# Designed miniproteins, single chains, continued (4), part 82

Each design is a single chain, and the fold is of that chain. pLDDT is the mean over its residues in the fold that is shown.

## One batch from the design tools (miniprotein)

Design m15018
Fold by ESMFold2-Fast:
Structure m15018 (fold): chain A 69 residues (1-69)
Amino acid sequence: MSEEELEAEVYLALATMLLALAKRYPDQISKELVEKAIELARKAMELSTDPNVRKAAEDILKEAEELLK
């Protein structure tokens, strides 16, 4: 695994965790958590061309958009 691939996987894991926290605690700091998750998912897509990473990041972005409406 390259440094870029490892970094992309870490960003996806963090983004997933932030979305889970935002869904559980929507009244605390959910908007900031969701915005950070979006940033991390986008960075993961830039670092990795793995279709599994791209699909996971796209799913995170879609869920984040729904939470921000």
Scores: mean pLDDT 79

Design m15019
Fold by ESMFold2-Fast:
Structure m15019 (fold): chain A 102 residues (1-102)
Amino acid sequence: HMEEEYKKAVEDFNKAKQELEDAISRARELAKKYPEFADELNALVAQGEEALRGLDAHIEHVKKTGSLEEAAKAAKFAADSLTRLVEGMRKRIEEIEKKAKE
């Protein structure tokens, strides 16, 4: 039961990681096309990469120190947090792209 919940949470987190990788690739490509926004886009990439590292470390720490239930909750928290960050990142990338094309 808890093993299935943990597995689902990890799958959700891995999906969010893939969506973050897509957003990072988009931001890097946009930074090459519009040098005037490169600093802001590179800052978004750095923030996303730092957040991912912190969330991965959090899951690993709870997995080593806590129960399987606590690990499942940590993975779910990480998935939800990363999903929200990616949504915000995508919105900002879209705003920058729209402004750059004006």
Scores: mean pLDDT 87

Design m15020
Fold by ESMFold2-Fast:
Structure m15020 (fold): chain A 74 residues (1-74)
Amino acid sequence: VEEELRKEAEEWYRFAVELAQKAMELSTDPDFKAEVEKVLERAREAYENGDATTVLAYAIQAAVLYSIAKQKKK
């Protein structure tokens, strides 16, 4: 069970990293980039602790930030 949760945490963390990277590439706003970096740091901490649910939550936040970045980029 713990092994499965660790694999899920790894997958969600990788997804969060990809979305965060794309969000930062789309935005020229340094404050927005800092917010994305904070979400990524929280996801990394959760991943290192094996907390799959928290990693998933931050992956969802990264997806939301990516959507916002797509709208903010003029």
Scores: mean pLDDT 78

Design m15021
Fold by ESMFold2-Fast:
Structure m15021 (fold): chain A 85 residues (1-85)
Amino acid sequence: MSRELAIKATSLYIQAVAYDIEGDKKKALELLGEAHKLYGDSYAADGNLEEAIEHYRKAIEYYKKAGLDTSALEEELKKLEEQLK
């Protein structure tokens, strides 16, 4: 169930804000990416594919800004988008 993922995502958001305030912008972006991925996983588990897609797109954006590889997550996003057709 999505509750544990949503709680973890919220915790990562709080940590990201703290890192941004302290000036560690790259770490803040990495944590924002992880938070949005977990929100996406939570929404997908609940069958809310539209919200899952939005959060995965945000996760990809933040991960790319942090310099991380996103190819696997982009492939998962394409599969979810096809389910809405």
Scores: mean pLDDT 82

Design m15022
Fold by ESMFold2-Fast:
Structure m15022 (fold): chain A 66 residues (1-66)
Amino acid sequence: MLEERREEVLERLEELIKEAEELGDKETVEFLEKMRRKLEEAPVSEENVAAGEIAAAVAGSILKEK
């Protein structure tokens, strides 16, 4: 279900934004906010959802190392 995956990605991006804000990682906050906005404004597509999933995974790894 593509819409369900999109909502899950948006929720994950919001969680990561809050975590990055708490860590003072302004660059990661800006990156994640841009990705969230792009996913919200873009048409629902497999490619856009997958891009959001990858962005969330990468940001999650960065924040874990910090």
Scores: mean pLDDT 78

Design m15023
Fold by ESMFold2-Fast:
Structure m15023 (fold): chain A 67 residues (1-67)
Amino acid sequence: AAAWANRGSALFALRRYEEAIEAYTRAIELDPNFAEAWLSRSHALSNLGREEEALEDLQQYNKLKEA
């Protein structure tokens, strides 16, 4: 999970948002309780104008952070 999240963060820094989303999605698939991966994917989705998907990921992050 951490390796895919780190790859996502590197791709995000390069403004390669679609590839960052793919990497964060892999992190989430490996560990759905990895709250920070949901938050990071939300930010990447927002940068691409995919606001509804970004809000869904943000809601999941908030749900996990309160658990």
Scores: mean pLDDT 84

Design m15024
Fold by ESMFold2-Fast:
Structure m15024 (fold): chain A 74 residues (1-74)
Amino acid sequence: AVEEAEELYRKGSEAFKAGNYDEAIELFTKAAELAKDVDPELAARSYQLAASAAIHKGDFDTAREYAKKAAELA
């Protein structure tokens, strides 16, 4: 449900702010998968933040893939 995706997005944002980028990527990716069919805008934002977390880790290949997924939903 959207509410579950929103909660995962919130937890991902908290992990991101704490510098826990691996946890942030996991949470944002789960939020995006739950939201993609019911709230594509939330799903796109979630993938964008997963891409940002991947950039902070220096994982540019993963960042590019999540950015592509976000663009496909916008």
Scores: mean pLDDT 86

Design m15025
Fold by ESMFold2-Fast:
Structure m15025 (fold): chain A 69 residues (1-69)
Amino acid sequence: MKFEATVVTMDGRVYKGTIIGKPEVGSRVTVIGQDTQSGKLYKIEGVVVRKLSKTTYGISLLKDPELLK
């Protein structure tokens, strides 16, 4: 299932897009999100470390965000 969300990484970058899977604290997730500053689309792989709001999640990155073509 896909969930529309805002993702904040530990470096303070903000991505708006879709979480693929269940966005539960401690879970590994994949996010397809647009960097709010650059406008570029990224694939993000990480672990949900906190829920910041109803639709905003803090994610710890497992690897550098992958720029999508």
Scores: mean pLDDT 82

Design m15026
Fold by ESMFold2-Fast:
Structure m15026 (fold): chain A 61 residues (1-61)
Amino acid sequence: KEKEIEELLEEAERKFEEAERLLEEAAAEEDPEKRLELEIEAGVKYIEGAVYRLLAKLLEK
């Protein structure tokens, strides 16, 4: 149970780090269309991270 929670939290952190990197790339991107694509990818990674965090919280119960 605790190991499963730890693994889920590690996956969540990894997804949030991926999202941050994509946002940094988007901020440096001069093409509005490419910037939007990177922002959408970052948003998806944040959602994935949030799902892993929620699963970890449910297991903590």
Scores: mean pLDDT 82

Design m15028
Fold by ESMFold2-Fast:
Structure m15028 (fold): chain A 78 residues (1-78)
Amino acid sequence: MEAERLAEEAEKLAKEALKAIKEGKSEEGIKLAEEAAEKLREAAELIPDPELAELVKKAAEALVEQAKKLAKEAEKKK
């Protein structure tokens, strides 16, 4: 239950990060993505399945990497 809620909060933060990046707020967008990744890591700690927990942790790292990549692309698009 708590893990699912943290994952939902992470999804919200990830969507806000994408919106901020598209609006030219790259620094804010990356910060929001880092907060989303933190929520995913917290959710992973509550997941009893260690394989699923590792996947969620990897997803958190990928989220931050993708946000930085999108921020760079958004700068070029504008």
Scores: mean pLDDT 78

Design m15029
Fold by ESMFold2-Fast:
Structure m15029 (fold): chain A 68 residues (1-68)
Amino acid sequence: SDYERVKKWLEDILKKTKNKEEAKELMVRAVRGAIAAGYDPDTVLKAAEEVAKKYGLEEFIEEIRKAA
């Protein structure tokens, strides 16, 4: 599903980040990119929020949500 593809893509991106600020910046960019590419915003945001919670980035959920 698109949800699983976006989720895996975000997880793969986060594995390459060195700190929380870099992770937030890349997640915001990734959310914008996925939506611009034609993915459903609700699906992208659900995947991003789940990944943010899993990787201890809950504090950035509102900033990530604003990217949509």
Scores: mean pLDDT 81

Design m15030
Fold by ESMFold2-Fast:
Structure m15030 (fold): chain A 86 residues (1-86)
Amino acid sequence: SAEVEALAEELGAIFPELPAELLRRIAEAIVNDDAATMAELLEELRSHSSARMLLPVLEHKARELGAERVAEVVREARARLDAELP
């Protein structure tokens, strides 16, 4: 959809090093407030060096778009990542 494409483009501008397909899947999960898909994508992102910088941006965008379920999942992932790498 147009909303998914616009959000994927915004995320790609901030994180050009991440694969476009991954950013599109993330954008789709946010637009649809699909917490289950977002949780799976966050597990895939755990090994990426950009994860720590990406999570605050994803939480903000989810909140801005009213994707409250996704925002909660991202907030929890941020807390877990901070606990693992103090």
Scores: mean pLDDT 81

Design m15031
Fold by ESMFold2-Fast:
Structure m15031 (fold): chain A 88 residues (1-88)
Amino acid sequence: SLVDEIIEAIKAISGASDEAAKKYVRRYVERSAEQLKEFGKTTKSLTEEQKKLLERRKEILLKLIEDLLKKGYLSEEEAEELRKKIEE
């Protein structure tokens, strides 16, 4: 899974524990979702290339959220809040 690959990479690079690596992935997703929500509030016009990059980022974050939810690292409520931030 994408989350497992990221956790493995964090552990390999930093020597972090499983719990620390999981916490970093959760925080990364939370911060990224908040950044996308704020960006959406301030930006009214995007180039075609910018739209493609934004869409790709949203898809990756949604896959991470789904994977975290399936693994029990996010609650259904937390996952729903994050999805709403990304979809706005």
Scores: mean pLDDT 79

Design m15032
Fold by ESMFold2-Fast:
Structure m15032 (fold): chain A 68 residues (1-68)
Amino acid sequence: MKATVTVTDLETATLTVSEAATLKGPVEKDLAAGESITLSMVDLLESELVTPDGTVTKVKDAATVVVK
């Protein structure tokens, strides 16, 4: 699984997924390929991405960080 985290400030970041996945953790959401969600940095670090084949990847391990 590949994902991009865009950091806007010290408290929040935007996660964008390259393929369909379910975000699990403090917030649960189904994400389509190219979809984005903005969460606190703490929530993102505690979150996992689950692909339709059942592969689980921690957001912190999957993400390419982009600073705006």
Scores: mean pLDDT 73

Design m15033
Fold by ESMFold2-Fast:
Structure m15033 (fold): chain A 106 residues (1-106)
Amino acid sequence: MNYEEEIKKLKEEIEKNPDNAEAWLRLGQAYLDMGKYEEAIEAFKKAVENADGELKARSYTLLAEAYLKMGKYDEAIKYAQEALSINPDDPRARRLLEEAEKKKKE
């Protein structure tokens, strides 16, 4: 996949509609897939600010994943818990919480 072209299109979409939570979520996912965790976190935080319901829960789950990959376990725990407060049956958020708690104890 050409992440550079996808990021360019998403940035153009966001410039036209900066409250588009779905575009911020997709931008964050592209950065996460590229290993650009700091940029992913910024995009996911914007997705959280502009999202409600399931999209907000999904944005919190991805924010937790980005923090976990950066070794920021307290933040990963916090945002996985936020995701589970909205969607308690989210298996990805539950796994991220368990992994972050385990790594924090190591």
Scores: mean pLDDT 87

Design m15034
Fold by ESMFold2-Fast:
Structure m15034 (fold): chain A 69 residues (1-69)
Amino acid sequence: MPNEEEVLLSLARMYYALGKLFASQGKLDEAIESYEKAIELARKAGTEEGKKLAEEIEKELKKVKEKKE
């Protein structure tokens, strides 16, 4: 099994955590960037776990974008 999927999912979770941290601090631009990176990495993993993670992060990204205005 290639480790690529595991690495991508781990990175996606890390960026998701960073996005949540930035959002909690009111750093909305950094939160958006972190969530977008997390979504890309989760989708690149090509797994069902990655798909579910990306969907969850996209939901949070939408909320943060609404808070920016």
Scores: mean pLDDT 83

Design m15036
Fold by ESMFold2-Fast:
Structure m15036 (fold): chain A 58 residues (1-58)
Amino acid sequence: MKLARVVRAHIPRNEDELTLLPGDLVEILEEVDEEHVLVRVLSSGAEGIVPKDALEIL
C-alpha cells in the first residue's frame, strides 16, 4: 500500500476531484498522469483524482 500525507489543501475543480485538507492520509491507488493520482482518503474512504504536488509520499 502506497501512502501519502496531504501537505496542501485542494478544492475540487470538477466532479472527478476530491477535497483535501492538510494532514489527511491517503492511499495512492494509481497514477492518472505525470501530475495527477487517483487516491483514497483513509478516514472517509472517499476516492478521486488529486494533484501530486498536494501530497508528500510516505
Scores: mean pLDDT 79

Design m15037
Fold by ESMFold2-Fast:
Parts: C-alpha cells; sequence; structure tokens
Structure m15037 (fold): chain A 64 residues (1-64)
C-alpha cells in the first residue's frame, strides 16, 4: 500500500542519515589522529552506535 511504501521510505532515509553521520565521524577521526583519547573513544562509540542503528533499520526494511 502507499502508506506502507511511505513508511519504508522514511525509515530508509533515517538509516541513510545514520550511515552518513557515522561516515562523517569516521572521516573526522582519521583526519584528526591527535585528538585526546577520551574524545576519540566517545566519537568512536557514537559512530558505532549510528552504524548499528542504520544496519538494524536496513535489515528490518528488507524483511517487509
Amino acid sequence: SSKTQALIERRRALAERNRRAAEDIRAYLESNPDLPEYIRLFLKFVAESSEFTAERLEEAIREL
């Protein structure tokens, strides 16, 4: 149905935003090797959490 398709597209957009956020954080970490360890670990955690969220959303969409 059109309502189901709209929901799928909205969730795909959310997954893509999470993927992009993780990629941006990863790129920032690679470009800034001299960051304090506590900041590096925090940003790594945020990137990993965003990647996990995107992966789960993508998997859930494929099962529909």
Scores: mean pLDDT 87

Design m15038
Fold by ESMFold2-Fast:
Structure m15038 (fold): chain A 58 residues (1-58)
Amino acid sequence: EKEAAGILVQKYPMATQEQWNQVIKDNRDKFGPYKSVEEATKVSGVGPAVAEIILKNQ
């Protein structure tokens, strides 16, 4: 969880670590445990590359 936000800030510095942590929490709260990249990309602002990073670090 914390590792995913750190990686996302490093690769996509347009958003803050707090913003990435919020995206990760919103995705988990709305969809439960992430089952696929496509499920994670249904969260607003999450593209396929971001979804893969979240899935690897949950």
Scores: mean pLDDT 65

Design m15039
Fold by ESMFold2-Fast:
Structure m15039 (fold): chain A 78 residues (1-78)
Amino acid sequence: SMEEKKEKALEILLEAVDTGIQLGYTVGQMMIEAAVQEARSLGLSDEQIAELLREAAEYARSKGDEETAEHLLRLAEK
């Protein structure tokens, strides 16, 4: 279902955020890029991906990663 695809895409994005926190910003950026590509391959629209990126940004900010949060918000504006 579309709900399951959104949940999977969000899970991958949140994992990318956690990976960036553990392994550093450059690795996090690469993982976020891969997560966005996976979301597109699952059939999510650009608007749906933007919504998930905003949710991931709130998650990153809650973890104290403001740099990643700002990057995710910039991607959501594209």
Scores: mean pLDDT 85

Design m15040
Fold by ESMFold2-Fast:
Structure m15040 (fold): chain A 67 residues (1-67)
Amino acid sequence: MSAEERLAEARRLREEGERAFAEGDYATAVQLYQRALALLMETVGADHPEVQATMAALLEARRRLAE
């Protein structure tokens, strides 16, 4: 998979995670954000703004799932 393909897939997974979160499906949102984060970290590195934004979304989904 090319870097462009990985980035596109990560963005798709993040959008799916945002939809799951909006529907109250925090477990699915966590899984989708984790997959997106893995692809982003492999592609752009941990200090990239998209990685930071995805990590923040993952932490919020985890917080909601724990409550």
Scores: mean pLDDT 84

Design m15041
Fold by ESMFold2-Fast:
Structure m15041 (fold): chain A 96 residues (1-96)
Amino acid sequence: SKKIEELKKKVAEAFREFAKRAEELGLKEAAEVLKEAAKRIEEEVKTVQELAQVVTATAIELVGIAEEEEDEEKREAILELAKELLKKVNEIIEKT
């Protein structure tokens, strides 16, 4: 479907933008998770349901990284990244 290919491209691009922001904030583990998720979206996702599963799994994984983070500022930054990522993906889905 043309719509799924367009969604995949836009969501993967958003994940890479968030990965770059995470790197700039020194959130190395979060950045790697986001980069790997972007690759999975491009290479493995075939349906909107599978896209939603990867997005949800990535958000859960980011929350897990935040839970293990001892630095409060970094913990809050990871949680904010997860929140803004979900908001951005929702916006992409609604507009596509």
Scores: mean pLDDT 87

Design m15042
Fold by ESMFold2-Fast:
Structure m15042 (fold): chain A 84 residues (1-84)
Amino acid sequence: MEERIKKAKELLEKARKALEEGDEETLHKNLAEAIKLLFPENAEEKEKELIEEVKKKYGSGSVKDAYEGLLEKIEEELKKVGGI
């Protein structure tokens, strides 16, 4: 569990740097990897759900704002899992 949380945190840090640099490919890849680590039982479903949200909300507006909100949501889930 601890190792999984640490690795997910590293992936989120890489995703934040990619967001700041405008590298959407690296941002998306690192977010998907973090989701798999945080939700191993439901990773596929959670990944698909978040990708669909990116397509629906972000395809019609600010991609950067959308990914920033997505990062915050994943970080919130990370805090819930790492409660101790």
Scores: mean pLDDT 69

Design m15043
Fold by ESMFold2-Fast:
Structure m15043 (fold): chain A 60 residues (1-60)
Amino acid sequence: MGKKVKVVEDYTPKTPEELELKKGDIVEILEVVDEHYVLVKNLKTGKEGIVPKRVLEEVE
């Protein structure tokens, strides 16, 4: 079961592997890629892609 987190900053993809996000979107974390990036699914669009962790709400 993936962790659901809120997008806190708009993000524009720079590569085909990255996902566009809008502030206020809810995403599901599918995989932690590294210390800076995660693979997520945008629950609004159903699309998956890599995004920087900095644009997501930290869930403690």
Scores: mean pLDDT 78

Design m15045
Fold by ESMFold2-Fast:
Structure m15045 (fold): chain A 57 residues (1-57)
Amino acid sequence: GVADARKALAQAEKMLAEGDAGGALTAASHARYLAQEAGDEELKKRAEEVIEQARAL
């Protein structure tokens, strides 16, 4: 649900801030999937932003 998507996104953002590109990418991909299933477009877009930032590390 949305709560699981938010939790995964928060974990991804924390990993991104710590420079863990692999961890951030995995967590953000999971968050994107959960957000899409929940229909939460804002969470999905934020997860996609974290994926792009992780790939740039």
Scores: mean pLDDT 84

Design m15046
Fold by ESMFold2-Fast:
Structure m15046 (fold): chain A 93 residues (1-93)
Amino acid sequence: SARAEARRLRNEGLRAFIEGRYEEAVRHFERALALDPEDVETWAALGAALERLGRYEEAARAYARASDVYKRQGNLEAAAKFAARAEELARKA
């Protein structure tokens, strides 16, 4: 199923991230999010991988997406935290 494939891709991305393969992690996370765009943990992980690559504008957009998902889920504290991180990174771009 699409949901099972999204989880597999997320896990492959997390493994790549832990191993320092950030460009590969980004590709896996983007594919996972195409299948499950409400996976807030994958949006946050995508932001972290892009940040490691110095792709600050893209990282800011990923964190802003994480903020939007948390807001829709009613987690306003997490939403505010990721919005603040997105704004900080956008100033570096």
Scores: mean pLDDT 91

Design m15047
Fold by ESMFold2-Fast:
Structure m15047 (fold): chain A 75 residues (1-75)
Amino acid sequence: SMEIKEKMYKKWEEIQKEASEVELNRESMSEEEYKKKWKEVIKKVEELAEEAKKLGDEEFAEYLEEIKKKLEKVI
């Protein structure tokens, strides 16, 4: 349904905001804290990709999987 898709896309917006906050606060964090926060972001992206697959949004799932691969290269 449209409502379920809207909720999924809102989760993606939240994840993007969290990722931006991690980068903005990079200088105030230890390397271990930075890695931990990025691992949390990566996990959320992975979980959202699985949700997208279950909802049949294969295009969005593939997009999120590519984002996950790119984020894994940062840490």
Scores: mean pLDDT 84

Design m15048
Fold by ESMFold2-Fast:
Structure m15048 (fold): chain A 58 residues (1-58)
Amino acid sequence: VSPETRERAVRLARERAAEHGRVTDEDIEEIARELGLSPETVERALDERGLEEYRRRQ
């Protein structure tokens, strides 16, 4: 997976967070399908950018 594709996943997740105040499991799956990634790859990209709080991990 390219760094550019991971950055696109992060941007899409930020847009969803702006709309709903959080990124849901459904949002992760939709982003993954749009970019041809696994949901796990999208989650990792969010964690690397410190956006895990939008996932409500605690």
Scores: mean pLDDT 74

Design m15049
Fold by ESMFold2-Fast:
Structure m15049 (fold): chain A 58 residues (1-58)
Amino acid sequence: SLQQAQQLLDQAEEALKRGDFVTASELVGEALDLAPDDEEIRQRARELGEERDRVAAS
C-alpha cells in the first residue's frame, strides 16, 4: 500500500542516518515495489539516492 511505501522510505532515511547504505537501498527498493507508479514515492526514492551519495562522499 502507499502508506507502507511511505513507512519504508522513512525507515530508509533512518538507515542512512546510521550509515547503513545496504539496508537503506533495500528499503527503497521495497517501497518502489509497493508503489511503482506513484510519482511522489519515485521522487522521494530519487532524493534518498542523492542523499546517500552525499553521505558516502563524507
Scores: mean pLDDT 80

Design m15050
Fold by ESMFold2-Fast:
Structure m15050 (fold): chain A 55 residues (1-55)
Amino acid sequence: SMKEEELAKKAADAGTKGDVKEAIKYLEKLIEESEDEGLKELAKVSLEDAKEVAK
């Protein structure tokens, strides 16, 4: 399992590159792995944005 910081970085990098499927994958993993409420909320917002783009 990746560290929370690594997961957040991979999600952000994927989003920047327009790889919405990869971004969704890492955002969901970050939400599952993290106990940091701030990171979870940020990841949830980013996940919703990525899912809207993926429609």
Scores: mean pLDDT 77

Design m15051
Fold by ESMFold2-Fast:
Structure m15051 (fold): chain A 66 residues (1-66)
Amino acid sequence: EIEELRKKLEKAKESLKKAIEEKNRVVLQAGLHELRELRKEAEKLGDKELVEEIDKIIKQIESLLA
């Protein structure tokens, strides 16, 4: 379960990194939605470290979209 979420997070990070380089706002917004869903799943599993990691990425992407 946690391992699956970690893999999804890593794939999301790679997709978001590419979207940042391409300045693709649509992909960045879709990535934010995905990260928020992953955060909810991590919170339900009680993985505080994973929640914190996802929160940091969400804040970084939100700053880019501001």
Scores: mean pLDDT 79

Design m15052
Fold by ESMFold2-Fast:
Structure m15052 (fold): chain A 70 residues (1-70)
Amino acid sequence: SAEAEEHYRKGQELFAQGKLEAAIIHYGLALQHDPDYAEAWRNLGRVLDALGRTAGAAELYARAAALDPA
């Protein structure tokens, strides 16, 4: 959806700027609009890894893989 894509794009911009908490919020909003957005689950996991939250990141990577197996 357009709403999910917009929030995902903003999350990517914030993540690139090192604004990790803001990136989490926007990836979360993208997933509220489109819970099947595998790439948003994956990038949310990457932000959690950057914050040292490895267990949380692993769960999000598993969700992404279930939606879009590599």
Scores: mean pLDDT 85

Design m15053
Fold by ESMFold2-Fast:
Order: sequence, then structure tokens, then C-alpha cells
Structure m15053 (fold): chain A 87 residues (1-87)
Amino acid sequence: DVEKEAKILAEAARRAAEEAQKMGYTPVADALRQLAEDFEKAKSKEEIDAAIVRLGRRLMDAGVTPEQFRAAMEAFGRAYAELRAKA
């Protein structure tokens, strides 16, 4: 179910954004909040894939470091795994 998956991804992105914000990585947090909004609007796998591509562009434009990106992705992965286990 694409809509169910998109909602799980959106929630994981929101949780990752909160963690990035707590670490002081505001540009990363902003990009992840936009990713969550894009996922909430996604109605197809193609739209989910497009949201991920847009995240990459936003992070590149924001000049985030590999360390900041890694921390955000680890937070996203943890949130996603927890949400999937409860679904």
C-alpha cells in the first residue's frame, strides 16, 4: 500500500528532522521537514522516488557536510525501522 508506506516515510522524516534540529543541523532539519511534506503528498512510488531526489538537491544546495547527512540518515533509519515494526 503506497499511501501507508508514504505515511510511514513521512513520519520517519519528521522524527529525523527533530533529531537534526536538536543537533543544531538546521539546514538538514529544514530539508527533512520538506521531505516529510513531499511524502505526505505522494500518491505513487514515482512520487516517493521524486521526493528523495528533491531531498538530495536541497541538501546539496544547503551545503551540508557528510557527517550531518550521516547523522540525519541514521535517525531516519531508526525511526523508519521502529514505525515499520509497529505497522
Scores: mean pLDDT 84

Design m15054
Fold by ESMFold2-Fast:
Formats: sequence, structure tokens, C-alpha cells
Structure m15054 (fold): chain A 70 residues (1-70)
Amino acid sequence: MEEFEKRLEELERRGVELYLRGELSAEQADQIGALLKEAKRLAEEEGNFEEAMKLIDEAERILDEAESAA
């Protein structure tokens, strides 16, 4: 639980920082936001950490690609 929350906060922070630097498109920012929101819902409302972590991994992949392309 704590590890999931820390990763969620870290990815939200990374997304904001990249967006402010102009390294993340509005489309990518919206996609990451949607993934993190759904991951939080799955974890908090359904207790489905397995699917939540999959969405976290997908959001991280998008952030890593954006950083590599910058």
C-alpha cells in the first residue's frame, strides 16, 4: 500500500515537472493523468493492486519515453 502511494505521488510529480518543462505533450499529460486516476480507483475502491500496478507501470513507461525524447 505505502509503496503504491509513493509511486503514485512520484509519477504525478514527474508528470507535472515534465509538462512545465514542455517535455510532455497535453495528450501525454492527459493519458498519464487518466492512468493514475484509474490506478488509484482500482487500489482504493476495489483493492485490486495487481491491475493498479499495471496502470502505474504504463504511466511510468510514457514518462520514460517522454524524457528520452526530450
Scores: mean pLDDT 81

Design m15055
Fold by ESMFold2-Fast:
Formats: sequence, C-alpha cells, structure tokens
Structure m15055 (fold): chain A 57 residues (1-57)
Amino acid sequence: MSREELEEEGKKLLEEIEKLPEEKKKKVLEKISKIIGKIPLEELIEKLKELIKEEKK
C-alpha cells in the first residue's frame, strides 16, 4: 500500500472512533496512545481496525 492510502485509511478510522460512545472511544484511544510511534504506520492501522471492530460488538 502507498503512504497516502494508509493516511486516508487512518483518517477514516479516526472518524469511526469519533462516532463511538465516549467510553468506547476513550478505551480505543488509550490502547492506541500506548503504541503510537513505537510501531510502523501499517501495523498501527491494523491495530486500529481490530480495536474499532471489537468495540462495535
């Protein structure tokens, strides 16, 4: 994937997080803040997808 595709996907995921209830949003953001800057952007995008999917249940 290109960097631009990953950035656009990240923006879409952030919009999905904003649509979550406040409690679920905080939970996702806490987990992401722990790993931001420690893993490649590609892995960060995959982690975001997993967290959002888990919280939507």
Scores: mean pLDDT 75

